# Designed miniproteins, single chains, continued (4): the designs that were tried, part 97

Each design is a single chain, and the fold is of that chain. pLDDT is the mean over its residues in the fold that is shown.

## One batch from the design tools (miniprotein)

Design m15347
Fold by ESMFold2-Fast:
Formats: structure tokens, sequence, C-alpha cells
Structure m15347 (fold): chain A 65 residues (1-65)
């Protein structure tokens, strides 16, 4: 599904930036839920918390694709 592909891409970005696979997977899932609710700021905050702002922004764009 589109959600699975976007989640996988976001997770890989966060892992490359130094997040554990578990933290990256949970952050990508949480970010996706926030985006579905229209809360882009909350999505970015969750993603940035585990891997930093640059990787969080890249992961956010992957989830929006």
Amino acid sequence: SKASEAGKAATEILVKAGASKNDATLAAAGGYVYLQQGDEAAALAVLSRVAGEKAGKEALEALKA
C-alpha cells in the first residue's frame, strides 16, 4: 500500500540518521497518523525527536509522497 511504501522510506531515512529500527518504525507510524489528521507540525516533531531535524524533515517529505 502507499502507506507501507511511505512508512518504509521514512523509516530508512531515520535509521540512516542514527535512530534504532524500533524508534524509527514507531516515529514513522506516529508521523503518518499525525499527517492523516492534518497535523504536520506534530508529525515533524515526532520524526525529528528520534533522528534530528534534517532527517525528520526528509522523513516527513517521504510520508507526504
Scores: mean pLDDT 84

Design m15348
Fold by ESMFold2-Fast:
Structure m15348 (fold): chain A 66 residues (1-66)
Amino acid sequence: MKPVDEQEVLEALGLIALAISKIALERGEPVDEVRAWLDRQLARLEKLGASPEVIARMRADGDRLL
């Protein structure tokens, strides 16, 4: 087993991006700017090889928050 699973790291980064987005929204940051930032983070995770299931879940959670 790898000491660090790449998919676990990518999922953790996605969860951190969602948490940052939620905090930014709660602080009154513009929804459009928060959404654009989150979309950029998810696109980067997809390029890094995050599974389609992880990306789909993160997008759904982001849409629910934004």
Scores: mean pLDDT 79

Design m15349
Fold by ESMFold2-Fast:
Structure m15349 (fold): chain A 64 residues (1-64)
Amino acid sequence: PDLAAARAHLAEAAARAPEVRANVEKAIQSLDQGDLAAARAALGEVARLAPEVRPLVEKAIASL
């Protein structure tokens, strides 16, 4: 697991798709709290709403 790599990919996703920034922030907050289920749910929503950043979301999940 590489939380720093996951956070870096999520920061790039939020920069490219500002409309999902709140969902990305929720995912990071859940990761900081150790709630992997909530983090994955928020990341799934990011990928659904902004398919252009889906590869970054998948890299973040792979880093967990």
Scores: mean pLDDT 82

Design m15350
Fold by ESMFold2-Fast:
Structure m15350 (fold): chain A 79 residues (1-79)
Amino acid sequence: MHDQIADYLRNRDYDAVAQIIHQYINADPARVRAYLAALSPADHAALADMVDSMRDMPDQVVAQILYGRIVRIVRQRQA
């Protein structure tokens, strides 16, 4: 998971990231795609680096933390 999701984030493959998040935390893939589209390339790179740092954590925990950070970034940019 970690290597693939980090690469998907760097390549801005919103569909792949949304599907992975959906598998573990039942978040709406369309909403996740919309959130990812609101992020800058720098945000995607930072999220990818974060996922790479979590390689020893379970996939579900990684997905939960990733989604939480995506939501936080989007909320901060809409404020």
Scores: mean pLDDT 77

Design m15351
Fold by ESMFold2-Fast:
Structure m15351 (fold): chain A 94 residues (1-94)
Amino acid sequence: SEVDELERFLKGLQNAYKLMQKSSEEEQVVLLGVVGGELRRFAEKHRDPAVAAALREAGARLLEAAYARDVQGGLELVRETIEFVREVLRRLKE
């Protein structure tokens, strides 16, 4: 079920990223904060300490990007986090 949880989480991140691309700058700032909070919540319940630490750090950085209104940096960080979760899933499926 770790694979199933990560696959659902990845789909959520991908959907959020697509929504951000269709959103105004103000809406993007709000969504960066939302995604940052979701990353931190997922990390608290995730059993792999290294994956949990990486997602917690990404969540903190997204919240900082939202506070700074750094939409470009925030969107790039969401993209990098999507790639990270894909890589974690790839290794778990091997």
Scores: mean pLDDT 88

Design m15352
Fold by ESMFold2-Fast:
Structure m15352 (fold): chain A 62 residues (1-62)
Amino acid sequence: KEREERAKKATEIIKSTNDVDPETFIDTVAKAETVYRPELSYDEVKEMYEKILKGEKIEPLD
């Protein structure tokens, strides 16, 4: 149930990013991922998405 609560919060955060600038999008997605998977570092997730937006090759996580 706690995991379901985290998933809902993450989804709501992502939904709020419609038509936002890339920096705000990255920040919001990083926060959502950290809420859903607290074992991930906000900084690590943010760096990963920043690299994706810049077109850099990203190492797959799964």
Scores: mean pLDDT 65

Design m15353
Fold by ESMFold2-Fast:
Structure m15353 (fold): chain A 75 residues (1-75)
Amino acid sequence: YFDEILDAAALLLAAATYFVMARKYNDKEGYEKAIELAEEVIKRLDTLPDSPEVENLRKGAEQLLKDAKEFLEKL
């Protein structure tokens, strides 16, 4: 399932990129996209067997989701 881990990692990187750009420009749509992608990462990881790689990606996605929601609420 290496391809699934790589796909999840790529989506998390995309989510992080949207979050960084949204913070720079106070872009509501960017935060919403970061939330959407982070939730998709978590959903995909939930279908995979537990491993350190999956756990690390899940923690990253959960942290990004939390941060993006907090920043979106403060707009």
Scores: mean pLDDT 85

Design m15354
Fold by ESMFold2-Fast:
Structure m15354 (fold): chain A 93 residues (1-93)
Amino acid sequence: MIEVEVEEEVSKEDAEGAAEILREELGGEVEVEYIEGEKAPIARIRVKLDLSKEEAIEALQKASEKAKEKGLNLSLIGSIAKAILDALEKAEK
């Protein structure tokens, strides 16, 4: 099991959309908190999952494609994907 946390200034719609896709594709626990920002809210997304690196890569590819189809900001999903893959690589070493 790994846990990652990412903060990014994005709209609530982008953050909620990304969280829903991640819950669906990763099958883990995804929590979202919002912090007041000047331009847009800062979304803090926390993800807990118990997947192999191979399973995570496939799930994240599907999540990215779904986000793109929905017109969501891919930056947040990209940041979370990197954090998950980095954490899994560290856990396997």
Scores: mean pLDDT 79

Design m15355
Fold by ESMFold2-Fast:
Structure m15355 (fold): chain A 92 residues (1-92)
Amino acid sequence: SVPPLKTLSEEEVARIEQLIKENKLDEALELLASKNPALKQILDSLASGNEKKAHKIFMELLYKGDKALIDLVLKVLRSNAYLPFYEGFYLQ
């Protein structure tokens, strides 16, 4: 089963927001993944071409995550190399 999301601290959120503001999206995504094993599993699944597994984990991330964490994840994915995955999700 997919692990539950960890709540991010105010300091962790601020650091991720700073990286996004500086357009360091890959570093922001890596930091998010280091604190959220589910997000790391999504990235690993996408890198291996397993879109079905990535989609399942992404949906569980959206439903079990904190609103601020979900908003940050979507902001990074929309502006990153994963844009085709993000668009495919919202066009369904």
Scores: mean pLDDT 63

Design m15356
Fold by ESMFold2-Fast:
Structure m15356 (fold): chain A 66 residues (1-66)
Amino acid sequence: SEIEEQIRRQYPEKAEEALQFVNDIIEGKFKTFEEVVEAAKKLGLDVVFLVSAAQQLKLQRQREER
């Protein structure tokens, strides 16, 4: 996935943490956007970039699942 490759490129040393964070957003594990922001801050991740990536990945997976 191009989006997953962009995440790995943006976070070469934290790629698995960034991907897990994106997956947690997609799975709806955060109740509010504030919880997403707090989680990203604790992990040292860019919330705007990864929320955008999560939305794009969710749409891509929905297209692949038909």
Scores: mean pLDDT 80

Design m15357
Fold by ESMFold2-Fast:
Structure m15357 (fold): chain A 99 residues (1-99)
Amino acid sequence: MLSEEEIKAIEEALKLIKQAVDEEFDEKKVKEKALEIFKEALKKDKGKAPIEHIAFVSVILALLEFGVKVPEDLIEKAKEIMETYDLEVLKEKFEELTK
């Protein structure tokens, strides 16, 4: 089970990303998927990056999985974070979603 701080990191990331996304999406489903992705990332990549960065990428990946149109600048930021901190679990998930 994720800690309160870990859940809060996803909630804060979702709040910030929602402000930049013009498309309406199911926030509950995106949050649930982001928490799932984040939990898997933390099993292998915990401590490699600030928790806020792992949470940000997890929310972006959840949006992409549901086909939400994410601004290119946010996608590029997620890629930069994954490469900078070598977040292997999130990189693998991104490759699966983008083919």
Scores: mean pLDDT 82

Design m15358
Fold by ESMFold2-Fast:
Structure m15358 (fold): chain A 72 residues (1-72)
Amino acid sequence: MSPAVKQAVETAKDMIDNGKEGLRLIVDGDDIIAVWVENGIVTVFASSPADQQAVEDELRRLGIPLAKRLGP
């Protein structure tokens, strides 16, 4: 897991655990990950599709609510 992915997951978890909302940008070199928390739901955007998927997979593993893209 890249440092940017790890930081994005930790940021989203902190925001959800503390009831924080808004947009946070994680920048690590050329990698940019945007974490947006609204109404206790996390939306993830990343410059790399692999980083976006890695963050979303980790957040699902931790039981953190994610905005629906593909799923029931």
Scores: mean pLDDT 78

Design m15359
Fold by ESMFold2-Fast:
Structure m15359 (fold): chain A 79 residues (1-79)
Amino acid sequence: MEEVRKKFEEAGKELVEKRGEELNPEIADLMAEALSLASENPEVAEKVVELLREAAKAKTGEEIKAKVKEAVEYAREAL
């Protein structure tokens, strides 16, 4: 749990650091929801971390939002 949470925090920090200017309140809310859902299921947490890392590599803010939304939707459906 703590190791997965640390990876989640690291991925989130990397996204903010590299793409902070493209983040808006909607994306921030989605990230918070993804973290909350992932903390209840370790299998979901690993997938969510992967999607956040992909978001950090995305070329546009629209792609970042799509990846973060995908992480939230995946977490909701897995529960």
Scores: mean pLDDT 71

Design m15360
Fold by ESMFold2-Fast:
Order: structure tokens, then sequence, then C-alpha cells
Structure m15360 (fold): chain A 94 residues (1-94)
């Protein structure tokens, strides 16, 4: 359970960093509607990853290890989607 707890904390921290990066890109790209759209998508997916990680933490506290693992995997997928949108926003601003 400590391993899963650490993974949840790492996901939340990573998602918060991605959200901050996407917010910065959204501000930098304010005159580029496409870059703003991709940055906003990254923010949305990062927020969803945080919510999934929080649900995983609740499942783990309830002793539902299988549910916690599913939430962690889903959160990791949303992290990857957020990262992809960040890269697309960066490409539009370079």
Amino acid sequence: TEELRERIEEIIERAKKLKAEAEKLKEEGKDNPEAVLYAQRAIDYANQAIKLAEEGKKALEAGDVEAARKYIRQAEVYIRIAEAYIEEAKALLE
C-alpha cells in the first residue's frame, strides 16, 4: 500500500506541474487560438488526472487495492494525454 500511496502522490505532483506549464503556455499563446485550445485541453486532462488519483487514494484508504490500481492507471493515461497537448501547444508557439 505504501508503493501505491507514493504513486498517487507522484501522479498528483506531476499533474500539478503539467497544469502550471499549460497555464503558462495558455498565457504565452494568448494571440494563437489553437495554442490556447491545446493548453486548455492539457489543463482539463491534468485536472481529471488529479481527480482520478484522489479517487484512488480514497479506494486505498477503504482497502480496495484493485480499485486504487485502476484509478492510478486511468490517471497515468490522462497525464500522458495532458503531456501530448502541452507538446502540441509548444509546437504552435515555436
Scores: mean pLDDT 89

Design m15361
Fold by ESMFold2-Fast:
Structure m15361 (fold): chain A 80 residues (1-80)
Amino acid sequence: GPALTEELRLRLEALEAIARAAAEMERAGIYDEDAALERIAEELGLEPEERERFKAELRAAPSAEESAELLVEAVRRRRA
C-alpha cells in the first residue's frame, strides 16, 4: 500500500481535530462561527492566547486551501 508521509499524518490529525470539534458542537447545539473556531483550536491543543490569533488567521484565510494549511501548521507546531 502507499506509504504514509509526515504531511499526510499531520493532515489526518487536523481532520480528527475538526471531527471532534464538530461532534462537540452537535452535542451542545452550538452553531456560532466563533464557538466553532474556539472548539477547533481547543481540539488542536492551542493555549488561550494562541486561540485568538489562530481564529483571526483562519477567518482571514483567502481560500479553503490556505485554511487547511493553517490547520496542518497548528498540528505541526504542537508536535514540535
Scores: mean pLDDT 73

Design m15362
Fold by ESMFold2-Fast:
Structure m15362 (fold): chain A 53 residues (1-53)
Amino acid sequence: DDVKGVELMSKTLKDTFSDDRTIKVLRSQSRSSSLSNEKVSKVFEEEEKKLLE
């Protein structure tokens, strides 16, 4: 499931990098994914929003 893969990646990034760097990576991936998969892009945006809260 692509959505579960994105969630797992987000958790790994949070553990490995600071919140600022994780947000940048999620934003970059969201932009890349929005051209090929709307659902994956939306999940990246949700994860970024959670970090900004």
Scores: mean pLDDT 64

Design m15363
Fold by ESMFold2-Fast:
Structure m15363 (fold): chain A 113 residues (1-113)
Amino acid sequence: DEERREELLKELEELEKKVKELIEKIKKAKTDEELLELLDELEEILNKVRELMKEALRLGDKELLERIKKVLELILEACKVALEKAGDNREVLLRAIALELACIGLLYELDRH
């Protein structure tokens, strides 16, 4: 289904752009509250990537799977930046770690296919 493939590629391209924008916002975050809001957005993106990954695996499309890997690698970079910004805030630190571990889990699942 070429039309569905094109829709998935477009959605992945938009998610890649959103994660890049979130990385820049995380770098500029001035408060722990702002940082937690950005981590919430990052978690929503990770959940969408998980859903798209299931579809890409069903289609057996190697290009879609490579694009998913790129978005997951950007999410890991965002988690790293958030951890560097977290300082001594335990809630931010724990949420960033949890998100990083979830992302690593998806990369591991992707590698097994």
Scores: mean pLDDT 88

Design m15364
Fold by ESMFold2-Fast:
Structure m15364 (fold): chain A 66 residues (1-66)
Amino acid sequence: SAQQDRQQGDQLLEEGSRAFAEGRLGEAADLYDQASKLYQNSGDTQRSQQLQQLSQSLRQRQQTQS
């Protein structure tokens, strides 16, 4: 259901935020992208878009550091 998708999105967002805090930018980006898709499925388009933008920024930072 949309509510279950939102709850799973919240869990992935928490995991992504932890990865981000630890400097694991690639893992954080992957988790934020997964959370974004779940929020999109639940109808939370604004949160989905915010996480997509954040994921893209983190991937760009990861590419620059390689």
Scores: mean pLDDT 84

Design m15365
Fold by ESMFold2-Fast:
Structure m15365 (fold): chain A 91 residues (1-91)
Amino acid sequence: AAEEAKRAETRKRVDELLDRSAELASQAMAYYLKLGDEEKAREIAKTLSDYAAQAQAYLDAGNYEEALKVAEEGLRFAEDALREAKAAYEA
């Protein structure tokens, strides 16, 4: 019971982190596309996809702690990408 609740909580947190990462990465990509930097937008999309795939692989393997770490890394990547994209667009 307690273990099942913990796993459900971690799965929900991973899903929330991946959703937020996708939202921020989409904003970063939109800024780079407005700047004409399609290659940078593609790199962001690929990196986000790689993080999501890795997190899902860990969840499928029952490694919920590693899935959470990967999802947190993906969020950090998306936050940094958006910060950099905004700076480039506003310059």
Scores: mean pLDDT 87

Design m15366
Fold by ESMFold2-Fast:
Structure m15366 (fold): chain A 81 residues (1-81)
Amino acid sequence: PSKEFIERIERVVAREVARLEDRATQMQALISGAANLLALGASEEEVKEAVKRIAEMAGLSLSDEEAEEIVKQAQEQLATG
């Protein structure tokens, strides 16, 4: 996908995450956003960086390990859904 399209998705997901008060629901929204980016053909590395940017825009602290876990969960969702 194009850089501008990825940035648009990142902003939409960040706004959604920022409106959520529960950490588990915020993580689920990040996983769903990551799954959408993977479905659009973004690489694991691109999606990991996108998830980190989304979290930062939403005011969340996200470790590199948490970002990797989100991408892994997103891949599992695509494989089973």
Scores: mean pLDDT 80

Design m15367
Fold by ESMFold2-Fast:
Structure m15367 (fold): chain A 99 residues (1-99)
Amino acid sequence: MTSSEEIIEAIKNGDIDTLVKIIKERFDKELAWLRAQHPQLSDAQIAALRAEFDKLIEETKKKVQELVEKGDVDGAINVVREFGTKAGELLREALRAAA
């Protein structure tokens, strides 16, 4: 089963805690990879990226929970997709700063 299918299943089941766990674990792997490939990134830069990501997760969690409570599963899935796009932009900006 792909991580995307796991995310959709969590939303359908109203299991927001599992959704948040999947997202955090994926980002932790991405940060670990980024740190390993770009050791020139400062601890302050990694901390700033993590703070922006944590803020984005909290905003996304709140929106997804509100939509799931209203029965808008498609809206909740779209909010998670928008999160993925924004998280990707944060990672790309960190890579540009490392270059």
Scores: mean pLDDT 78

Design m15368
Fold by ESMFold2-Fast:
Structure m15368 (fold): chain A 94 residues (1-94)
Amino acid sequence: EGERAAESAEENARAAAERGRAGDYAGAAGAAIGAAGDALAAGLAAGTEEGREAAERAVEAAGEMARAALAGDAEAAEEAAERAAEEARRAAAA
């Protein structure tokens, strides 16, 4: 179900933010990649244009999260993680 994919994306985004805060930027980047995959799955499960667009935004935000985490910018990584989770939820709802 798309809802489960959105939950996984949110969980991975949360894990990325926690790892970033702990200074594990490589682990944060890995979690961000997981979140992007889950978000895409949620959008595909929705089967709507709105869901697909939201999934694309979630993937983009996850990419921003990964880059910020690798750069050591924990605040930017957390902000991007929250945006990725929000867009993943939107994809599942569409």
Scores: mean pLDDT 72

Design m15369
Fold by ESMFold2-Fast:
Structure m15369 (fold): chain A 89 residues (1-89)
Amino acid sequence: DAALEAAVAAARPELEEADRKAQEAAEAFRKGDYEKAIEKLEEALEALERAAERIREVAEGEARETLLAGLEKAKAALEKAKKEAEEKL
């Protein structure tokens, strides 16, 4: 799907930033640094929102709907992780 691939390519920097920040958050959580985990999860959520904005700019129809649905699922997972980290403080 050329439209899907083009949209992913356009949002790639933001998606890679979100993944990197989520990994940093997981590492901080593992070490018991819950404040840092929350900070990195917030940064990951911001990157996902920027990715969603980019996808809205470049994608239409089914490709847009599929990618935005995937990002909403990713956001929900990160928000759940943030709540878990906040409960550990």
Scores: mean pLDDT 87

Design m15370
Fold by ESMFold2-Fast:
Structure m15370 (fold): chain A 85 residues (1-85)
Amino acid sequence: MKKKEGEELIEKAALQRAVTRYAVKEGIGEAALAANEAGYERLVEEAAELLGVSKEEVRKKVEELLPEAEKKVEEALKEEKKRKE
């Protein structure tokens, strides 16, 4: 199922970008950030090909998922940081 495979890639891209963005707030180095962004670009390209849409359309879907993904990542990591276990 192309749609399911594409959705999985878009979701992975959104989560990867949310995690990367959260890591930047904690001072991740630029080299590591660049590597993570390269991975994100590959996921976007693969999803676009699988879904038969443009990379811009995939990025739009990632943008739509990003606020929710960022909220989930920030909430989970914020709770962990507060506990400091």
Scores: mean pLDDT 72

Design m15371
Fold by ESMFold2-Fast:
Structure m15371 (fold): chain A 90 residues (1-90)
Amino acid sequence: SELLEKVLELVKNGLTGPEILLYLLERGLDDIERLAELRKKHEEVTPEIKELQAKLREPALEAQERYRRGELPEEVIRALEEAGRILEEE
């Protein structure tokens, strides 16, 4: 699954659960896409990454609330559940 592969990539690159939910829900939001790009490119948390994480904290928590309300597409929910299962086995 392309979505499963993407979720696993975002986890390995150091995005939090709420940040991953924000990425999947609001893919057109420039700041979350920029955070994902920077985390893929940099092993260490740079000042720009910290600033984006702080800026995106509230939107990411809102995305997590929407996930809990079942507002995400079923294929996204299934990809997240499968990724969680794989990560718990590591």
Scores: mean pLDDT 76

Design m15372
Fold by ESMFold2-Fast:
Structure m15372 (fold): chain A 66 residues (1-66)
Amino acid sequence: DEVNLHISLRLQELSARHSLDPDLVAEATKEASKVLKLAGDDPEQQEEAKRKFDEFVKKLEEKLSS
């Protein structure tokens, strides 16, 4: 639940900042689904999923700003 909340909030923030780029939000949404699926019920994997998703979003936005 906490990992889902964290990722949902990041997606909401990304969508708000990049409302004119639906492909960017779609790419982030696909990554969110993938990391959540891989994390499953393992608390260590859930914490790692949150970190990986934050880093993915950061890199995605950095790539866009180039």
Scores: mean pLDDT 78

Design m15373
Fold by ESMFold2-Fast:
Structure m15373 (fold): chain A 67 residues (1-67)
Amino acid sequence: SLRLPSDETLRRLAEKYGVSVEKLREVAEYLVAKGGRLSPEEVEEIQKKYGITGELIDRLAVEMTTE
């Protein structure tokens, strides 16, 4: 199951990828709500809404599966 990343992890990813912590937190919460399963259309919607790459979405999912 997915869990929300720590605020420290969100800050590091935000700095590395040039996005806001608030946007990453919203994306992480959306991934938890969806159980980590997104359609291609949902992934595209997230990329457009938050201005983030598929690479960053994948990295978030990896961080969210770590104990």
Scores: mean pLDDT 77

Design m15374
Fold by ESMFold2-Fast:
Structure m15374 (fold): chain A 63 residues (1-63)
Amino acid sequence: SAYAEAARAAAEAGDLDAAQGAVVRALSMGNTKAMREAALALAEGAEARGDLETARGFRQASL
């Protein structure tokens, strides 16, 4: 989704505030599927950036 793509791009750019905001928005909407998709996209973006510790946290949040 465009939302997950934006979250991944923000994480890859190192804009963690924007990336975290995306997860919080999905959670506040009560949409568990969107929240998990956003968290997974953030994990993938962090991994692409080489930030494995941050990626692990986002992957756990996606479960």
Scores: mean pLDDT 69

Design m15375
Fold by ESMFold2-Fast:
Structure m15375 (fold): chain A 68 residues (1-68)
Amino acid sequence: ELEAEIKVGLGLIYLAIGRLSEEKNDYDGAIEDYEKARKLFRESGTPEGERLAEEADRRIAEVKAKKA
């Protein structure tokens, strides 16, 4: 479905932006972008989206560990 595909695509863009924020040590920005990605992936209602949301959750935990 097109709407679900768009949500997965936007989520992947936010994952990429989050990685770039991490690269410049903007951990708060990275967490925010990963949380946006996670929301979009879950809203897609697809098995792929659910898997990607779990990946976003893991990345958020990793960034929080780096920030501490």
Scores: mean pLDDT 84

Design m15376
Fold by ESMFold2-Fast:
Structure m15376 (fold): chain A 66 residues (1-66)
Amino acid sequence: MSAAAQTLYRAGYHDGKLAGQEGKADEESAKKMGERAYQSALRNGASEEEARAAGEGAYKGAIEGM
């Protein structure tokens, strides 16, 4: 991954994990969190690779935070 993609993945992972730890995430909401992170990254001018990293980070963080 590019450095920018790694940064977006880590940011998403951290935020997702925090939401999971607060008991606010299930698998369905984790998927929605990933989708929102992906769409937000694209709207802010991220590449598809960077946007996918943001989405994957948010989803995985939320699941692992549960």
Scores: mean pLDDT 78

Design m15377
Fold by ESMFold2-Fast:
Formats: C-alpha cells, structure tokens, sequence
Structure m15377 (fold): chain A 99 residues (1-99)
C-alpha cells in the first residue's frame, strides 16, 4: 500500500464567490471509497481539504469534489491522480453552482 497526501483546493462560485458552501471530497480506488473529508468555503469562496490516502502503489485515485449551498444545485468535479508513495498530489477543482 502507498500512503499519499492528497490536497484539494479550489473556489466555489455562483456568478460570485459563495461563502460557507459545503465541500465534500471523496477518494475512490477501483470503485471503493478509501478516504473522505469535508470543509466549508471562506468569504472569498476558497477551500482546501487535505487527505491521507492508502492505496495500492500506482493505483488510480479518483477524486470527487462536490460543493453544495442552500438554494443551489450541487456541483461535482472529478480528477484522476496516481497513488505514488510518499508524494503530495495537488488537485484544483473550481466549482460553479447553479440555482
């Protein structure tokens, strides 16, 4: 098993920055949920989530980022990154919410 640090950062907008939006980060390996975390956006709509993930070395990590806020439909972005032991992987996911 490789231990990988996954840092997910980005901005949540709905025409303007959305403060207090809930951001959920889920990491999947071969369809199985292996790590998850949640945060809320700051006054500028920015967020950051750091997860430690254990996966088979070289496995594809599917990172799913979902943002939600009252009055809007949830928005989801996905990225795939490799599980490289001892590495820090940065994923940038900007999410646009719609009513």
Amino acid sequence: MARVTVVVTGKVTAGAPVAGAKVTVEVFVDGELVASGTTTTDAAGNYSVTLEVEAPDGAALRVRVTASAAGYKPATKEAVVPALAGETVVVTADLALTA
Scores: mean pLDDT 85

Design m15378
Fold by ESMFold2-Fast:
Structure m15378 (fold): chain A 67 residues (1-67)
Amino acid sequence: SYAEKAKRFEEAAKAAREGDIETALQLVSDALDPETAAQFNLVASTWTPEEIARALRTAANHLKEKA
């Protein structure tokens, strides 16, 4: 459900904010299909932890709107 995905993205955003990028990317991968997860990981490799956290929080808010 969108609510479950939103919660996963919020957990990922928190992990990224705490500097745990490995956990953040794993949580995102678990919430997305493999192709979308791979694309996100590629883009995220060019971002700072703060940018990753911001992007994931934005995605979580968007998913909550759909829930």
Scores: mean pLDDT 78

Design m15379
Fold by ESMFold2-Fast:
Structure m15379 (fold): chain A 74 residues (1-74)
Amino acid sequence: SMSLGQIRQLLDTDGDGTVSLDDIVKVLKALVENPPSREELAKLFDKDGDGVVSDAEFEAAFAEHEAEILSWFD
């Protein structure tokens, strides 16, 4: 199982504390056999619909939906 810190490291390639929704989609497609759709990921991470997920938004989504997110890696 991957930790939140390991997942974050894979998503934040620039180290600027922001990640695009498209980057999250790409990483999950690489790590998960049946990844959620972009629309499902947008509902969890991109509440503003701008395609950008801040570190705070990512951590908040993971804290509220940890069980659902971790189920993707089973």
Scores: mean pLDDT 70

Design m15380
Fold by ESMFold2-Fast:
Structure m15380 (fold): chain A 68 residues (1-68)
Amino acid sequence: MGEPLGPEQQQEQARANAEALRRVARDMSDPGPPPPEWELPDSLPPDLQEELRAGLDLVLEARRRAAA
């Protein structure tokens, strides 16, 4: 079950979010409602920030393609 809420949980959720974003982008067939505005925490490791930004970019691109 892991430790109390903290940076480790934040990083785990960030990784899960990055994976989910890529998955959503791949499965995007309906643009649906736009995702909320979201800032990448500068406190996250660069690798994780890169994954999150790449995933978000994929979702935005997939949303555009699905809308077209």
Scores: mean pLDDT 65

Design m15381
Fold by ESMFold2-Fast:
Structure m15381 (fold): chain A 80 residues (1-80)
Amino acid sequence: VYEALNDPSLSEEEKRAIAREHRDEIPASEVMRLADEGKLTGEAAAAYFRAIAEENPDSIEGALAAMAAGIAKSSKAIGK
């Protein structure tokens, strides 16, 4: 799943679909850890967190995911 999320040939929508399907298998803390270790790109992390936010808009998890997605997008724009 991480390989697919890091694939630049996949569209943002395809990456979000993969993240939605696997969100229950991959905890947000694990995604953050992999991003911090450089094993997951900012774009992949953003797609994952956007999927969680869209599916859980009224939860703390969804709020954290929305914030994390924004941060990941910002980091991607400056080369991270």
Scores: mean pLDDT 63

Design m15382
Fold by ESMFold2-Fast:
Structure m15382 (fold): chain A 81 residues (1-81)
Amino acid sequence: MKEELKQKAKEYADKIGKETLDEVRRSTPEEAREIAAEKGKELFDLARDIYKKDPENGKEAAETILKKALEFAKEVNKLLS
């Protein structure tokens, strides 16, 4: 279960990140900032909720989501020229 939760978290974060980056690339810089902030908050809230519900099994899953959220934020910053 712990590894399954971590894998699902990674897949979900990767999917959200990809969809958001595709949307950001087609947006104005102002829209891109709003989209990135909204999706970043969604990922952070998800990580927090996973960890709070099951700290033993959810810790690594939450850390995986947070790491992906940080990677996503760096990519958005590169697109905002």
Scores: mean pLDDT 78

